# Designed miniproteins, single chains, continued (3): the designs that were tried, part 33

Each design is a single chain, and the fold is of that chain. pLDDT is the mean over its residues in the fold that is shown.

## One batch from the design tools (miniprotein)

Design m9120
Fold by ESMFold2-Fast:
Structure m9120 (fold): chain A 95 residues (1-95)
Amino acid sequence: SKRIEELLRRAEEALRLYEEGLREGDEEKIKRARLELEEVEAELLMLAMTRPEEVREAVRAFVEELRKRFSLPEVLELLRRLEEAVEAGVAVAKL
């Protein structure tokens, strides 16, 4: 639970940095945010392989909340990628 919360906090900070980078045209912010989100995606996928229901529930709640806060389509696409990474991990857990 605490590890999932820490990963989701990192994701929110990275999504904010990504939105800032897009608004400012700051390619370094965009790149840094993408790398952080890719790392969070990989860790959430791995956690979902061992704790599928807990990770799925936490990520769904997180994504629903952040869809209300972010309006840029590019940011919303990254939220969808987090959900897809978790569902991939859940699928492996059910094999």
Scores: mean pLDDT 87

Design m9121
Fold by ESMFold2-Fast:
Structure m9121 (fold): chain A 86 residues (1-86)
Amino acid sequence: KKLLEEAKKLAERAVELGLEAARLDPSLLPEAIGVAIGGIGIAFLAEYGLKYGVSEEEAERLLRQARVVLARAEELLAKAKERAAK
């Protein structure tokens, strides 16, 4: 399922960006933890769907959720970089 593979990749990327944001600005750790929990959960569900199957509708939902978490991670990293510049 290409949608599940993409969802997993985006979710894993979100965790990576959240970790980098927290590294740049540790005051963002609570927000970074939220992004990491969301990303890890989506990646786990995508892996479950790849191994055991889920509906195409569920795969599309998971991909949409992965995109949302990635966008939040990107916003968090941008905030960390902005704060580092101040």
Scores: mean pLDDT 85

Design m9122
Fold by ESMFold2-Fast:
Structure m9122 (fold): chain A 63 residues (1-63)
Amino acid sequence: GPREALAAAFAATGRRTLSPAEAERLLREHAGGGPAHVREALRLSGRRRLTGGDLGGALGALQ
C-alpha cells in the first residue's frame, strides 16, 4: 500500500531526514501524498527536517 511504498522509497534515499521539498516529492511520487502531508508532518514533529516516521504518521492522519 502507499505507506509501504513510502517507507521503501525513504529507505532507498539512504538518508535519516529529508527537507520539506524532498519529502513532498517522495510523497507525490510514491504514496499519492502532497503539500498537506508535509504541513501535517512539520506540525506533528515540530522539526524543520522530516523522518520516514514523520511522513508515515502524516499519511495515516490524513488518509
Scores: mean pLDDT 84

Design m9123
Fold by ESMFold2-Fast:
Structure m9123 (fold): chain A 85 residues (1-85)
Amino acid sequence: MEEFNEKLKAEYEKRKPAVQARIRSELDELRKKFEELAKDPKYADFAKRMIEQIDEARKLLDESIVPATQKVLELKRLLEEFEKR
């Protein structure tokens, strides 16, 4: 639904500094969790790829909040799959 996406972007632009700070905090938390996972040789390659995605999301955050938010949600889902043991 395009209207929802436009409204979401407009809200993020208005709250940009606060939203950026929250997303950066979530990215830092995810990065720490994947860095811990990278200590296990079994998951090292996967964790490195996820860290690369986190670094990409930080770069996107400087330009646009919406793509960075989508990346954070994807990374959280992948982490949850690993916690389902």
Scores: mean pLDDT 73

Design m9124
Fold by ESMFold2-Fast:
Structure m9124 (fold): chain A 90 residues (1-90)
Amino acid sequence: MSGEEQAELGEKQALVALEVGRALGMEETGEKVAEGLRKAAELVRAGKIEEAEETFVKEAREAAEELERAAAANPEAALAAFERAKARLA
């Protein structure tokens, strides 16, 4: 996977995090994950892969883990949010 492909994937994952966060009443947590993924994507495009990983760990990993736990507890709402994010990416 190229740096551009990795960055694009990160941006798509950011959109999913935002929609899932909104659906679960965790909008701020979803926004934190999305922001961390977008910052990491910019670093990946600049060829700074190690800095991108460090940025995601510092800015977003804990929020991503919280969002993932909430999604596991509310799979129907999380799945509906994922489908909305997919529609926005089409």
Scores: mean pLDDT 80

Design m9125
Fold by ESMFold2-Fast:
Structure m9125 (fold): chain A 94 residues (1-94)
Amino acid sequence: MEATLEDLERGIEKLEEEIKELEKKIKESEEGEKEILLIEKELLERERELLEEARRRIEAGEDPTEVLREMAERRGKLLQEYAEKVKEIREKLK
């Protein structure tokens, strides 16, 4: 339990750092690139929310294996949605 919660906490911290780096990149980016980077930021923020939900549920006494499996499935769907959004924007920019 403790090791899994520490892993989730580190994952959340890493995503927060990646979001901050991406915010700096967005500030320096040209208009077309900025739209794609904003969607990347949205993805990272939603991934962070999934890890925060997983941590909360495990702390509440839910089975870590079941929680992590559900989060993996939800993350897979999120990544698929992200890929579609990026494809649509790249198509509009050309």
Scores: mean pLDDT 80

Design m9126
Fold by ESMFold2-Fast:
Structure m9126 (fold): chain A 92 residues (1-92)
Amino acid sequence: SNREQAEAYYAQAKEYADRFEATGSLEDLRKAAAYYAKALAYYALDETGNEELRDKLLEYAKKIEEAKSLEELEELLREAERESKALMEEAL
């Protein structure tokens, strides 16, 4: 299910976030943020049925994977969260 897939990505995001706390590696942070964006994509699909929103959030995950700085990573993640929240509120 979409919810199970979202939960799996959340678990991966947390694992890489914990690694980042231990290592300070930007690669670990990038992976954590990308998995979190993927989790948001499938959570949004589960809640709204909106495939276009899922695809847009997956595109944010791809941009996060290619991000060159911490600032760019944080901005992309904030945008993904904002977009997910706005459309979930509209669906309610």
Scores: mean pLDDT 81

Design m9127
Fold by ESMFold2-Fast:
Structure m9127 (fold): chain A 90 residues (1-90)
Amino acid sequence: LREEIERLIAEGRLEEAYNLVLRELGRRQAWSPELAELVFLVAEAFIEAGRLDEARHLAAVVRRMGEELGDPRFLELADEIFARVDAAAG
């Protein structure tokens, strides 16, 4: 998973990396430090590419999962991504 996402990012295939992360989030329905790192990698790649709306959308998906699962770690991850996007936008 990590190697696939890193390859897609390196190739500029950000939409495919994003879809892969969303699929894994939907499949697992549980917190994982590895998954959190991959989410952050994809968000960072979108931010670096200036694709801030897509990074915000990823953060919103993560926040919704935190709310649905009652797991504050997803909420903290979403807040970190939103903060990174806001810093890049301002």
Scores: mean pLDDT 82

Design m9128
Fold by ESMFold2-Fast:
Structure m9128 (fold): chain A 81 residues (1-81)
Amino acid sequence: LSPEQIRAREDALLARLLARLSPELRAAVEAIRGMIDAGTPLAEVGAAARAVADRITDPEQLRIFEQAVALAVHARLLIEA
């Protein structure tokens, strides 16, 4: 698969994960994606994601949030590789 095809599949999966999150957590993932798109260092992106994750009390929402952030980070790593 080309990087573009992998990204399209990851974007589709991310959209499905976002649909399962609360509106607040969807906005948090979108903010983190904005940081990634702006070229923010991955360590800083990781710190921001951890701060949000520490506030999540529902285990299912936490799992979905972590998967969404991981997909967004993975897409960036594929572009940088």
Scores: mean pLDDT 78

Design m9129
Fold by ESMFold2-Fast:
Structure m9129 (fold): chain A 71 residues (1-71)
Amino acid sequence: APTMLSEEAIAKAKEFLKELGIENPTEAQVLVTAMIVESRGAKDLEEFKEAVAEFAELPDASDEAVRKALT
C-alpha cells in the first residue's frame, strides 16, 4: 500500500466523490478514495468505479453501488 498520497490523487478523489453525488465527503472518505486512485492508477471515473467494484467485490461498477460502498 502507498505510504503517502499525492495531491493529484486527493484532487481526483474529491472530483470522483462529487460526481457520485457525495457533495461533502468526510476526510476518511477522501483518503480511502485517494488510496484507491493512487494504488490502482485510475485515470478517469470509469476506471475508478471498476477499481472500487473489484476492491469491495461489488456486483457492478454503477454510481449507486460505488457510492454505497464508500459511505
Scores: mean pLDDT 76

Design m9130
Fold by ESMFold2-Fast:
Structure m9130 (fold): chain A 85 residues (1-85)
Amino acid sequence: SLADIAAYYRSQPPSEEARKKAEEMLKKIENMNLMEAMPILGQAIDAVLRSKDKEIAERFLELLKKMAPNSALTAQIEELFKLTF
């Protein structure tokens, strides 16, 4: 469940390596459409969650809403971030 995934990420320590990876992923994704971003979304979500950085998480959600505002995937990622942060 999303709650179990969120609990796992909440239990992990903050990662500076993940924060740097999240910044790199955001730069790649900012000019992509949803189809282009799909292969790397899993890596981006993991990096953002492990970063423990709310600002990075908010920026990532803004990019997802811009790319796919009415997507069920975007809504699920937003809920996961809400449960984790």
Scores: mean pLDDT 84

Design m9131
Fold by ESMFold2-Fast:
Structure m9131 (fold): chain A 95 residues (1-95)
Amino acid sequence: SAAAELAAAYRERLELIEELKRAGRPPSEEVRQRGRELVARIEALLAEHPSRENRLALAAVVAARLREEGAPRELLEEVARELGVSLEAIERALA
């Protein structure tokens, strides 16, 4: 499902960011390529869900999956921002 693929992509992006923070140096070409592929995958998945109502439903499912994986609040905020929904709306949908 698009929600499962988005959750996986956002988790991979978080892991990549943590790798970059730990390295404390410019990213390698391999890391840069992984970043580009993640961005392209996220953009392609979001393009399939252009309506605001579908974006909220998608965001809620993605957020629920990420929460089960122990994702930090900051990642949920990034998901909300990129899907154009409020974190408050996501939290209400998950309650």
Scores: mean pLDDT 75

Design m9132
Fold by ESMFold2-Fast:
Structure m9132 (fold): chain A 70 residues (1-70)
Amino acid sequence: SEELLKQLQELEAEAQKVGEEAKAAGLSKQEAIARLAPILRRTLELAKQLFPENAALVDAYAAKLDAALA
């Protein structure tokens, strides 16, 4: 869907902005990941809708994100 691709591009721009703000604030890698986590989760949800054949791979990445936040 063109609409889903637009949402993905908007999330990419938001992630870039949040990443730059975290870097400017001197946050640790873990703190930066925590701030980006909601955006990354939304991106993974959209990726499953755009590429359902890759759902297992997307779920594996989501599990790695959860582990990085623990």
Scores: mean pLDDT 78

Design m9133
Fold by ESMFold2-Fast:
Structure m9133 (fold): chain A 78 residues (1-78)
Amino acid sequence: DELKKKYQEHVVLAVGYVIEAIGLELDGASKEEIIERLQKALEHAKLALDYAKKLGDEKSIKDMQAMIDYLEKKIAEL
């Protein structure tokens, strides 16, 4: 239960930072500001992955790994 709560908290934070990055892009913010939010999303996605591994939830592990791969690629392409 506590591990699942920690997993969910970090997923929510990761998604929140992605939404902030989208908002910044729509508002014409700098690439540096967008990258900062995406890097914070990546940090929380990695923490969520660690909790998913502790839970032994293969679906959550796969979902978080996909999110991490996506975020790393997007940051590198900006």
Scores: mean pLDDT 90

Design m9134
Fold by ESMFold2-Fast:
Structure m9134 (fold): chain A 58 residues (1-58)
Amino acid sequence: MQGQIQQLTNTYNNYNNLSNQYLNQGNTVMAKNLQNKSDQAYQQASDLGMQWVAAQHS
């Protein structure tokens, strides 16, 4: 679980950084698509984090 959370967090950060780069270039369509992918990775990391915390503190 921790490894999956770390990978999803890295994916979130990578897509967020790419989204900002495309925004700076004026490519709002690509920026929006990358932001959506970033948000999906963040949601998955959050869900796994909640499950991991529950497993540690039963």
Scores: mean pLDDT 78

Design m9135
Fold by ESMFold2-Fast:
Structure m9135 (fold): chain A 61 residues (1-61)
Amino acid sequence: PEKTLSIEEVLELQKLFSSLSPEQQERIRAETKALAKKQKLSSMEALEYALELAREIARKS
């Protein structure tokens, strides 16, 4: 699709995810997987959702 994650966004997701607690990481995985299954998201759409959720959780910290 036209709207693919950039290398910078993928690296940002990996960095944010690694900075979170195991419980927060599991929550992101579970919610992203559940939403992707429910809404039949592509891999890119699922990653975008995971990035947004990771940013939200990190911001709250």
Scores: mean pLDDT 78

Design m9136
Fold by ESMFold2-Fast:
Structure m9136 (fold): chain A 84 residues (1-84)
Amino acid sequence: TITLKQGEKLVIPNVQKVATQIGDKIIEHNVVNGSLELIAGKTYTLYEGPGSATFVANTVGTATINIVKDGKIVETIEVKIVPA
């Protein structure tokens, strides 16, 4: 588990693409084109590649980050976001 204050950044290396999910809705993002807001209650799926993903802690609560390599989840990071 990682703890971030609202507004803090988390950089995850070796990422090509990020998919975000809340409930049944999935949205894919090109990670090389900027930062993503880390929102409590969302699940983020990160696919291995040569870039990096930058997350900015947004809403208080817990967000989940799954790291995928060769189509398998190799790491799950729970991010606890606390007030600044």
Scores: mean pLDDT 76

Design m9137
Fold by ESMFold2-Fast:
Structure m9137 (fold): chain A 80 residues (1-80)
Amino acid sequence: MAPVVQLVFSSWKLEQYAISSGISVEEAKEIMTEQGKKAAQGLLAAGYKVEFSTSKTGKQEYYKAAEEAAKKVEEWYKAQ
């Protein structure tokens, strides 16, 4: 069996990045989505099976953004 790695999309990390960078939730979501795709691509190339999850902590306004980023990366991954 291929080793399994869980790629976790953290609402708290998205919040911290948005605040520290002075960017919008939507912009932070785009960046997290692109970083997630790169991480998943690297793991796939290394022979790992990637599973996706969302961690919902911190401010609730970032929960949906983290979920949407995770979903977009998972949909992209399934197309590979």
Scores: mean pLDDT 84

Design m9138
Fold by ESMFold2-Fast:
Structure m9138 (fold): chain A 57 residues (1-57)
Amino acid sequence: GREELLALAREIVAEAGGRVGREEYERLHQRAKELGLDTDPELLDGALARAHIELTS
């Protein structure tokens, strides 16, 4: 669900040192697809944005 997607986004963004870009989006999309999670672009963008805010705020 959304919580699993956000947990993945937090890990990816942390590994990128707070960076959010095309590479982080593609990593999240790939992992979500492999785990059978929703791959809707708005959900992926939202999860990455939330993880970025939490890490940098």
Scores: mean pLDDT 82

Design m9139
Fold by ESMFold2-Fast:
Structure m9139 (fold): chain A 71 residues (1-71)
Amino acid sequence: DAVKSIQDALDATTNPQAKSLVQQALDYARQGNYVEALRLLGQAWQVADPSDRPYIFKAAQAVSDELEKSL
């Protein structure tokens, strides 16, 4: 579940800038806009602390899987 994976990343993310980007990704994913959600998760990964990155990476994988199913 892509939305759940992004929520898990949001809950785990401690860096405020990364957390804001993950929150935006969650909002877009809830709207079904997985392209924008994936873009924002990529930005979040770049600014995130190393401890936050595994959660963001798992969320990005879940979103990528949903995009693959939509094609």
Scores: mean pLDDT 85

Design m9140
Fold by ESMFold2-Fast:
Structure m9140 (fold): chain A 99 residues (1-99)
Amino acid sequence: MEEERRERLREAAREGVQKALDWYKKNKDKIVKPSPEQLERMRKGREAFLKALEQTDPLAAEILREVEEEVRKKYSETEFLLALDGATQAILAARAELE
């Protein structure tokens, strides 16, 4: 069960990142770039979310932190934010399926 859960969450995160990046590539001209103030609010919200997730589901938090480090190294600010949102939404959906 735990190994199956880990693999499913990793797969979900990967799928979420890829879907978000594919959408970005097709819709670059339609994307409104967040302001620096909006980016700071998003960063603080994500930190709060990850801390809460760490307390309730350490495995999901661990996988999201791994994804965050990976995409931070490879992608621009807008792609990075979209990839993280995609991974987060996918993990939340997978958690609901695994309950």
Scores: mean pLDDT 77

Design m9141
Fold by ESMFold2-Fast:
Parts: structure tokens; sequence; C-alpha cells
Structure m9141 (fold): chain A 66 residues (1-66)
């Protein structure tokens, strides 16, 4: 479950980055939007451990690209 939440957060961040770059945004703008998207999605997760894992996955994706 936590591993799945982390992978989902990672994939959400990557999807947001790709969509932003496809729209002609800079990498910095794409990374900022990805962070916002991860946080917005995470706010829907009521379980604290799953929420934290999801956010961690998103942060890992953003960190790897920078």
Amino acid sequence: MLDQARQLGYNVALSQIRNSLDQGLSLDQALDRARQGVQNFASRIKDQQLRDAFIQGGDDAIRRIR
C-alpha cells in the first residue's frame, strides 16, 4: 500500500511535468506545477501514512529531474 502510494505520487508528478512542458512552460514552472498538483491530490487522501508516501513519491520525481 505505501509503495503503491509512493509510485502513484511519482507518476502524478511526472505526468504534471510532461503536460506543462508540452504546453511550452519552462522546466522550473513545470516542477512548481507538479509540486502543487501532488499537494492538491494528497489533500484528498485521509490516511496520514498513505498521504505522506504519496507526497514523498512526488518529491522524489521532482528531485530526480532537477
Scores: mean pLDDT 82

Design m9142
Fold by ESMFold2-Fast:
Structure m9142 (fold): chain A 74 residues (1-74)
Amino acid sequence: IEAYLQRVQETQEKIKAEAKELNAPPDLQRQIAVLDTTLGILKAALSFEPDDEGIRKQLEETEKKLKELLEKAK
């Protein structure tokens, strides 16, 4: 689980770096920021409830949605 949380952390840092270089419209930037915040909340929740499969699944889905939004910003 610690290795999983580290991977999520690395993904968040990469996403923040990419978002900082985007000249995306304000609405898209807001959506990216909201999903990044949600990802952080879910990551914190998983650290308290490591065996919660629901939280882990939501974390994976949120990460996927965030990557899709970054692709749309191109």
Scores: mean pLDDT 72

Design m9143
Fold by ESMFold2-Fast:
Structure m9143 (fold): chain A 82 residues (1-82)
Amino acid sequence: SSELKKKIEENNKLLNNNLKNARNFYKQGNFDQARKELDKAIDILREMGAPQSLIDKAKNSPTLEEQINVINEMKKILDKKL
């Protein structure tokens, strides 16, 4: 439906904004704010149907770089299903 497509587009826009904000905070050395933006991205990916195993992996990632890599992996998996 057109409503489903709109929700997917809105979620993708929010996800991209959260990832952009996370990268900007990370470059500024504001790691706490970067982590919060990544957590928001993970929550959106959960709502979009990302596998729980990858969500858990992202939440347990020891570095921001590893967390971003897992988020990008989830995004690629979801993009292939659309």
Scores: mean pLDDT 81

Design m9144
Fold by ESMFold2-Fast:
Structure m9144 (fold): chain A 100 residues (1-100)
Amino acid sequence: SLDEIEKLTLEMLDILASASPELKTLADFMRSVLKESSDEEKLDLAYTFARTILNQAKVYDNGDTGTPLGRLYSRLSEEQRKKLVELAKKILELVEKERK
């Protein structure tokens, strides 16, 4: 459901906000965007965030932190990265079901 997707997306943003001041600023901005977004925009944002997290996890696993996002992602703890990947995978599954 959209409510579950929004809840998981907000949980993902909470983890990001706990990792660094820069990620907190980004997370706070994204929360404000989600609050003002339509249902379709919320699905698009949740999908984009989930894909971004999974792409950064893949880049990190390959030892590449040369990008600004890769450097921010590397500041996350192993437990935070694992939880973000789990949330991102669940969000993608739910977005796929919601769009059908």
Scores: mean pLDDT 82

Design m9145
Fold by ESMFold2-Fast:
Structure m9145 (fold): chain A 97 residues (1-97)
Amino acid sequence: SEAERLAKKALILQALSSHPEGLTVAELTEAFPDLSRATVSRLVRELEKEGLVSRERVPVGRSVRTLYRATEKGIEEAPKLHERAIKLAQEAAEAAE
């Protein structure tokens, strides 16, 4: 459902807002056991395109890690998006008994 998709995006954005140092897709996937790594990666990139998340490549030893962070706009929008997602999910649950 669209409510579930919105809820997943809101949860990812909220997690990033709570971690100003940034999170990798791997760390986000561990935080959300109901989401596949591919789903987390796709949703994070959608949030990046919407300007709610920024992406940074950080050198770590001989490799590069990709860190995602909530933008100022993302931090402002996160509680609104999360509240809307919860309300939609609750209304759907009430309609289903």
Scores: mean pLDDT 79

Design m9146
Fold by ESMFold2-Fast:
Structure m9146 (fold): chain A 108 residues (1-108)
Amino acid sequence: GPPLSPEEEEARRHLEEALRALDAGDVETARRHAEEAARAAAASGTPHGDTAAELAREAVRALEAGDVLRAKAYLLAGLGVLASAAGRDDEARALFEEAEALAAEADA
């Protein structure tokens, strides 16, 4: 597929860093990276970037509410949107399936 814009690629990096921070138990670092991901994705001016920005903002809200599983679901969904934008459909599908599983666990 077409390459991501520089802003979409920067958003992707921040979403990955946020997930890594959550795996390490560092909620504050994850929140900062999710905020930077939202900013970078919105700066892209693309529909996929706008969707990824909204998902990153939802992740920030979930972290502020103490809902780490829901935050992870939103971050994975944001990565899935950007993978889809890059034409990586199998990667996008796997990310969305993992996001849905974590969201279901958060709702249990």
Scores: mean pLDDT 91

Design m9147
Fold by ESMFold2-Fast:
Structure m9147 (fold): chain A 65 residues (1-65)
Amino acid sequence: MEKTLEFPPMSEEKAQLLAQAAKDMGMEAEIRFAGVEETPEGPRRLYEVVVTGPQEQLDFIAKAL
């Protein structure tokens, strides 16, 4: 049975890595803009990643990342 898991907002680089990993596992992944974070290095865009797939694969990816 397919489930959807929404990850907390993260950097663009981490969001791209997570989405690619999910797709490599045969799952659907969507990256959504979540806002801008002020950092010591300047403003940084944050993104939510939404992954849809089998519960077992979602549990695996959530523990790996």
Scores: mean pLDDT 78

Design m9148
Fold by ESMFold2-Fast:
Structure m9148 (fold): chain A 90 residues (1-90)
Amino acid sequence: STREFAREVFDIAKETLEDLLKKGKISAEEAKKARDEILEVIDEGILNKESAKEIAEKVLKVFEEFAKKHNLPEAGEEFKKKVKELLEKY
């Protein structure tokens, strides 16, 4: 279901941001802002009855912009790969 996809993609986002925080690549405030922005996009997508693919595309855009802003291209590519792999199940 789209709601199950939303939960799993948010878990991937939380795990990715937590890993970056633990490695000292981002601050706790930066991690929180990115997490909150991703959650907002997911929540709006669910409320608007968007597909898993539509939610995935919006989440990927948010994280891509975050990765570019913080000079983390490798993290951006890894996140994209995980989200694409998750989307294949839906």
Scores: mean pLDDT 89

Design m9149
Fold by ESMFold2-Fast:
Structure m9149 (fold): chain A 81 residues (1-81)
Amino acid sequence: AEEAIRRAEELVREAQEALERSHLTGVAGLAAGISLGLAGIQLGVAKLTGDVEMAEQAERYAQAALDAVRNGEAGGKKVLA
């Protein structure tokens, strides 16, 4: 059951490192940041409650953050961290 939580933790870490390394800005940076934040919240709830569905949602949001980083454009605008 904790397998899903561990997988979500690894993917969230990977997404965070990718976002930090990319210095992504503009709408793409904001989208990646929001998705990563949501992944972190869902992971926190999953770890507190043991809810596998929350862990799976964290995985999906972390994947969305990774996808946003990969597809990001250099918008030249700063995003609020």
Scores: mean pLDDT 72

Design m9150
Fold by ESMFold2-Fast:
Structure m9150 (fold): chain A 80 residues (1-80)
Amino acid sequence: MEDELLKEAEERLKKIVEKAEANRPQLSPITQERVDRLVETAKELVERAKTDPSVSAEQALNGVKAIEKTIDEILKLEKE
């Protein structure tokens, strides 16, 4: 069950990275930096869930979902 949550977080992270890379040419340099920061935060959160006993798989999944939503909102605004 916990392994399933962590696996979902990893799969969502992969999709976030793919989405960010696909949209990179359409983004301003400032927006690219913001998206890159969010991707890095999501990667760190997943890594901490694997290595840090204080971070649960559920916390990692919820954090990755929140970051995915934020990136989607940024990408939508950039297409104005």
Scores: mean pLDDT 81

Design m9151
Fold by ESMFold2-Fast:
Structure m9151 (fold): chain A 85 residues (1-85)
Amino acid sequence: MTLEEEEKKVEELIERARELIRRAREAGPEELEELEEEAERLREEVLELIRKGKNADPTKLAAAGVLAAGATAEVLIARRRAERA
């Protein structure tokens, strides 16, 4: 990937993580399986970019990692809430 493509991908992953966090906080039980799958895909993409991204901004990569972890946590919290309802 070019530097430009890597930076665009990092920003895309950050935005996807923020949207997943928002959706997970508002999610009903029927949406949880889809959000869980999206969170896992996001996590995998972030980890791959961290491993391969020699040109990307380390601060943005760190932010993407933290936000992806946050998205996963929010989905797990939402799932636990639905299970107890």
Scores: mean pLDDT 77

Design m9152
Fold by ESMFold2-Fast:
Structure m9152 (fold): chain A 58 residues (1-58)
Amino acid sequence: SSKQQQLALLEELRRLIREGGPMSDIYRLADQLGLDITGMTFGQILDAIDAREAELRA
C-alpha cells in the first residue's frame, strides 16, 4: 500500500479504538496494516499506531 493509504488506515484504526467501534473492524484494519495487536490493551494499540505513523513520516 502507498504511504498515504497506510496513514489513512492508521487514522481510521485510531478513530475506531477511541470510539469503541466494532472489534471485527479493529482486527481487520490491524491485519491490513500488518500490526499484531494480540494481547494488547487499547492504550498499547494506540501507541503502536503512533509509532507506525512516526516511522512512515520520517
Scores: mean pLDDT 83

Design m9153
Fold by ESMFold2-Fast:
Structure m9153 (fold): chain A 68 residues (1-68)
Amino acid sequence: SMEKKKEEVLEEVKKLVDELLAEGVPETEIRQRAMDLLNEKAEEYGLSPKERQEVLAKVKAYIDEKLA
C-alpha cells in the first residue's frame, strides 16, 4: 500500500529528527538533514510528488511541534 510506504518514510524521518534533537543539533541542520532523508526515501520507495509533499507537510509540522 502506498499509504504504508508514506507512513514508513514519515517514521524514518521522525526518528532522525528525534536523534538530532537529542544531540542538540541546530534547527537549520535538522531541517536540512530531514529534507535530505525524505528526498532519498521518497525516491527509494517511488513516492509521487503529491505523496512526497504530504509527507513533507507532516515532517515540517513534527519539527515545529518539537521545537515549540
Scores: mean pLDDT 87

Design m9154
Fold by ESMFold2-Fast:
Structure m9154 (fold): chain A 80 residues (1-80)
Amino acid sequence: SAEEQEAIAQIEELLKSQKEVLEEALKDPNVSEEVKEIRKKILEILEEMLQKAKENKLSVEEIKELLKEAQKKAIEIVED
C-alpha cells in the first residue's frame, strides 16, 4: 500500500540521518563509548524495522511504535 511505502521511506530517511550522526560521533573522541553504543543500537533497530517492513512482517502501527521507541532512546542520552 501507499501507506506502507511511505512508512518504509520514512525508516530509510531516519536510518540515513542516524547513520550520519553515528559517523560523526565515532570521529569525536569527546563522545562517550556508552553514547556510541546507544547510537549503534538505534541503527540496528531501524535496520530490523526496514527489513521486517519490506518482508511485510510488521504492521504500519508496529512500525510507528518502534520509531517512537528509537526516538525515545536517542533522547534518553541527553536527559538529566
Scores: mean pLDDT 73

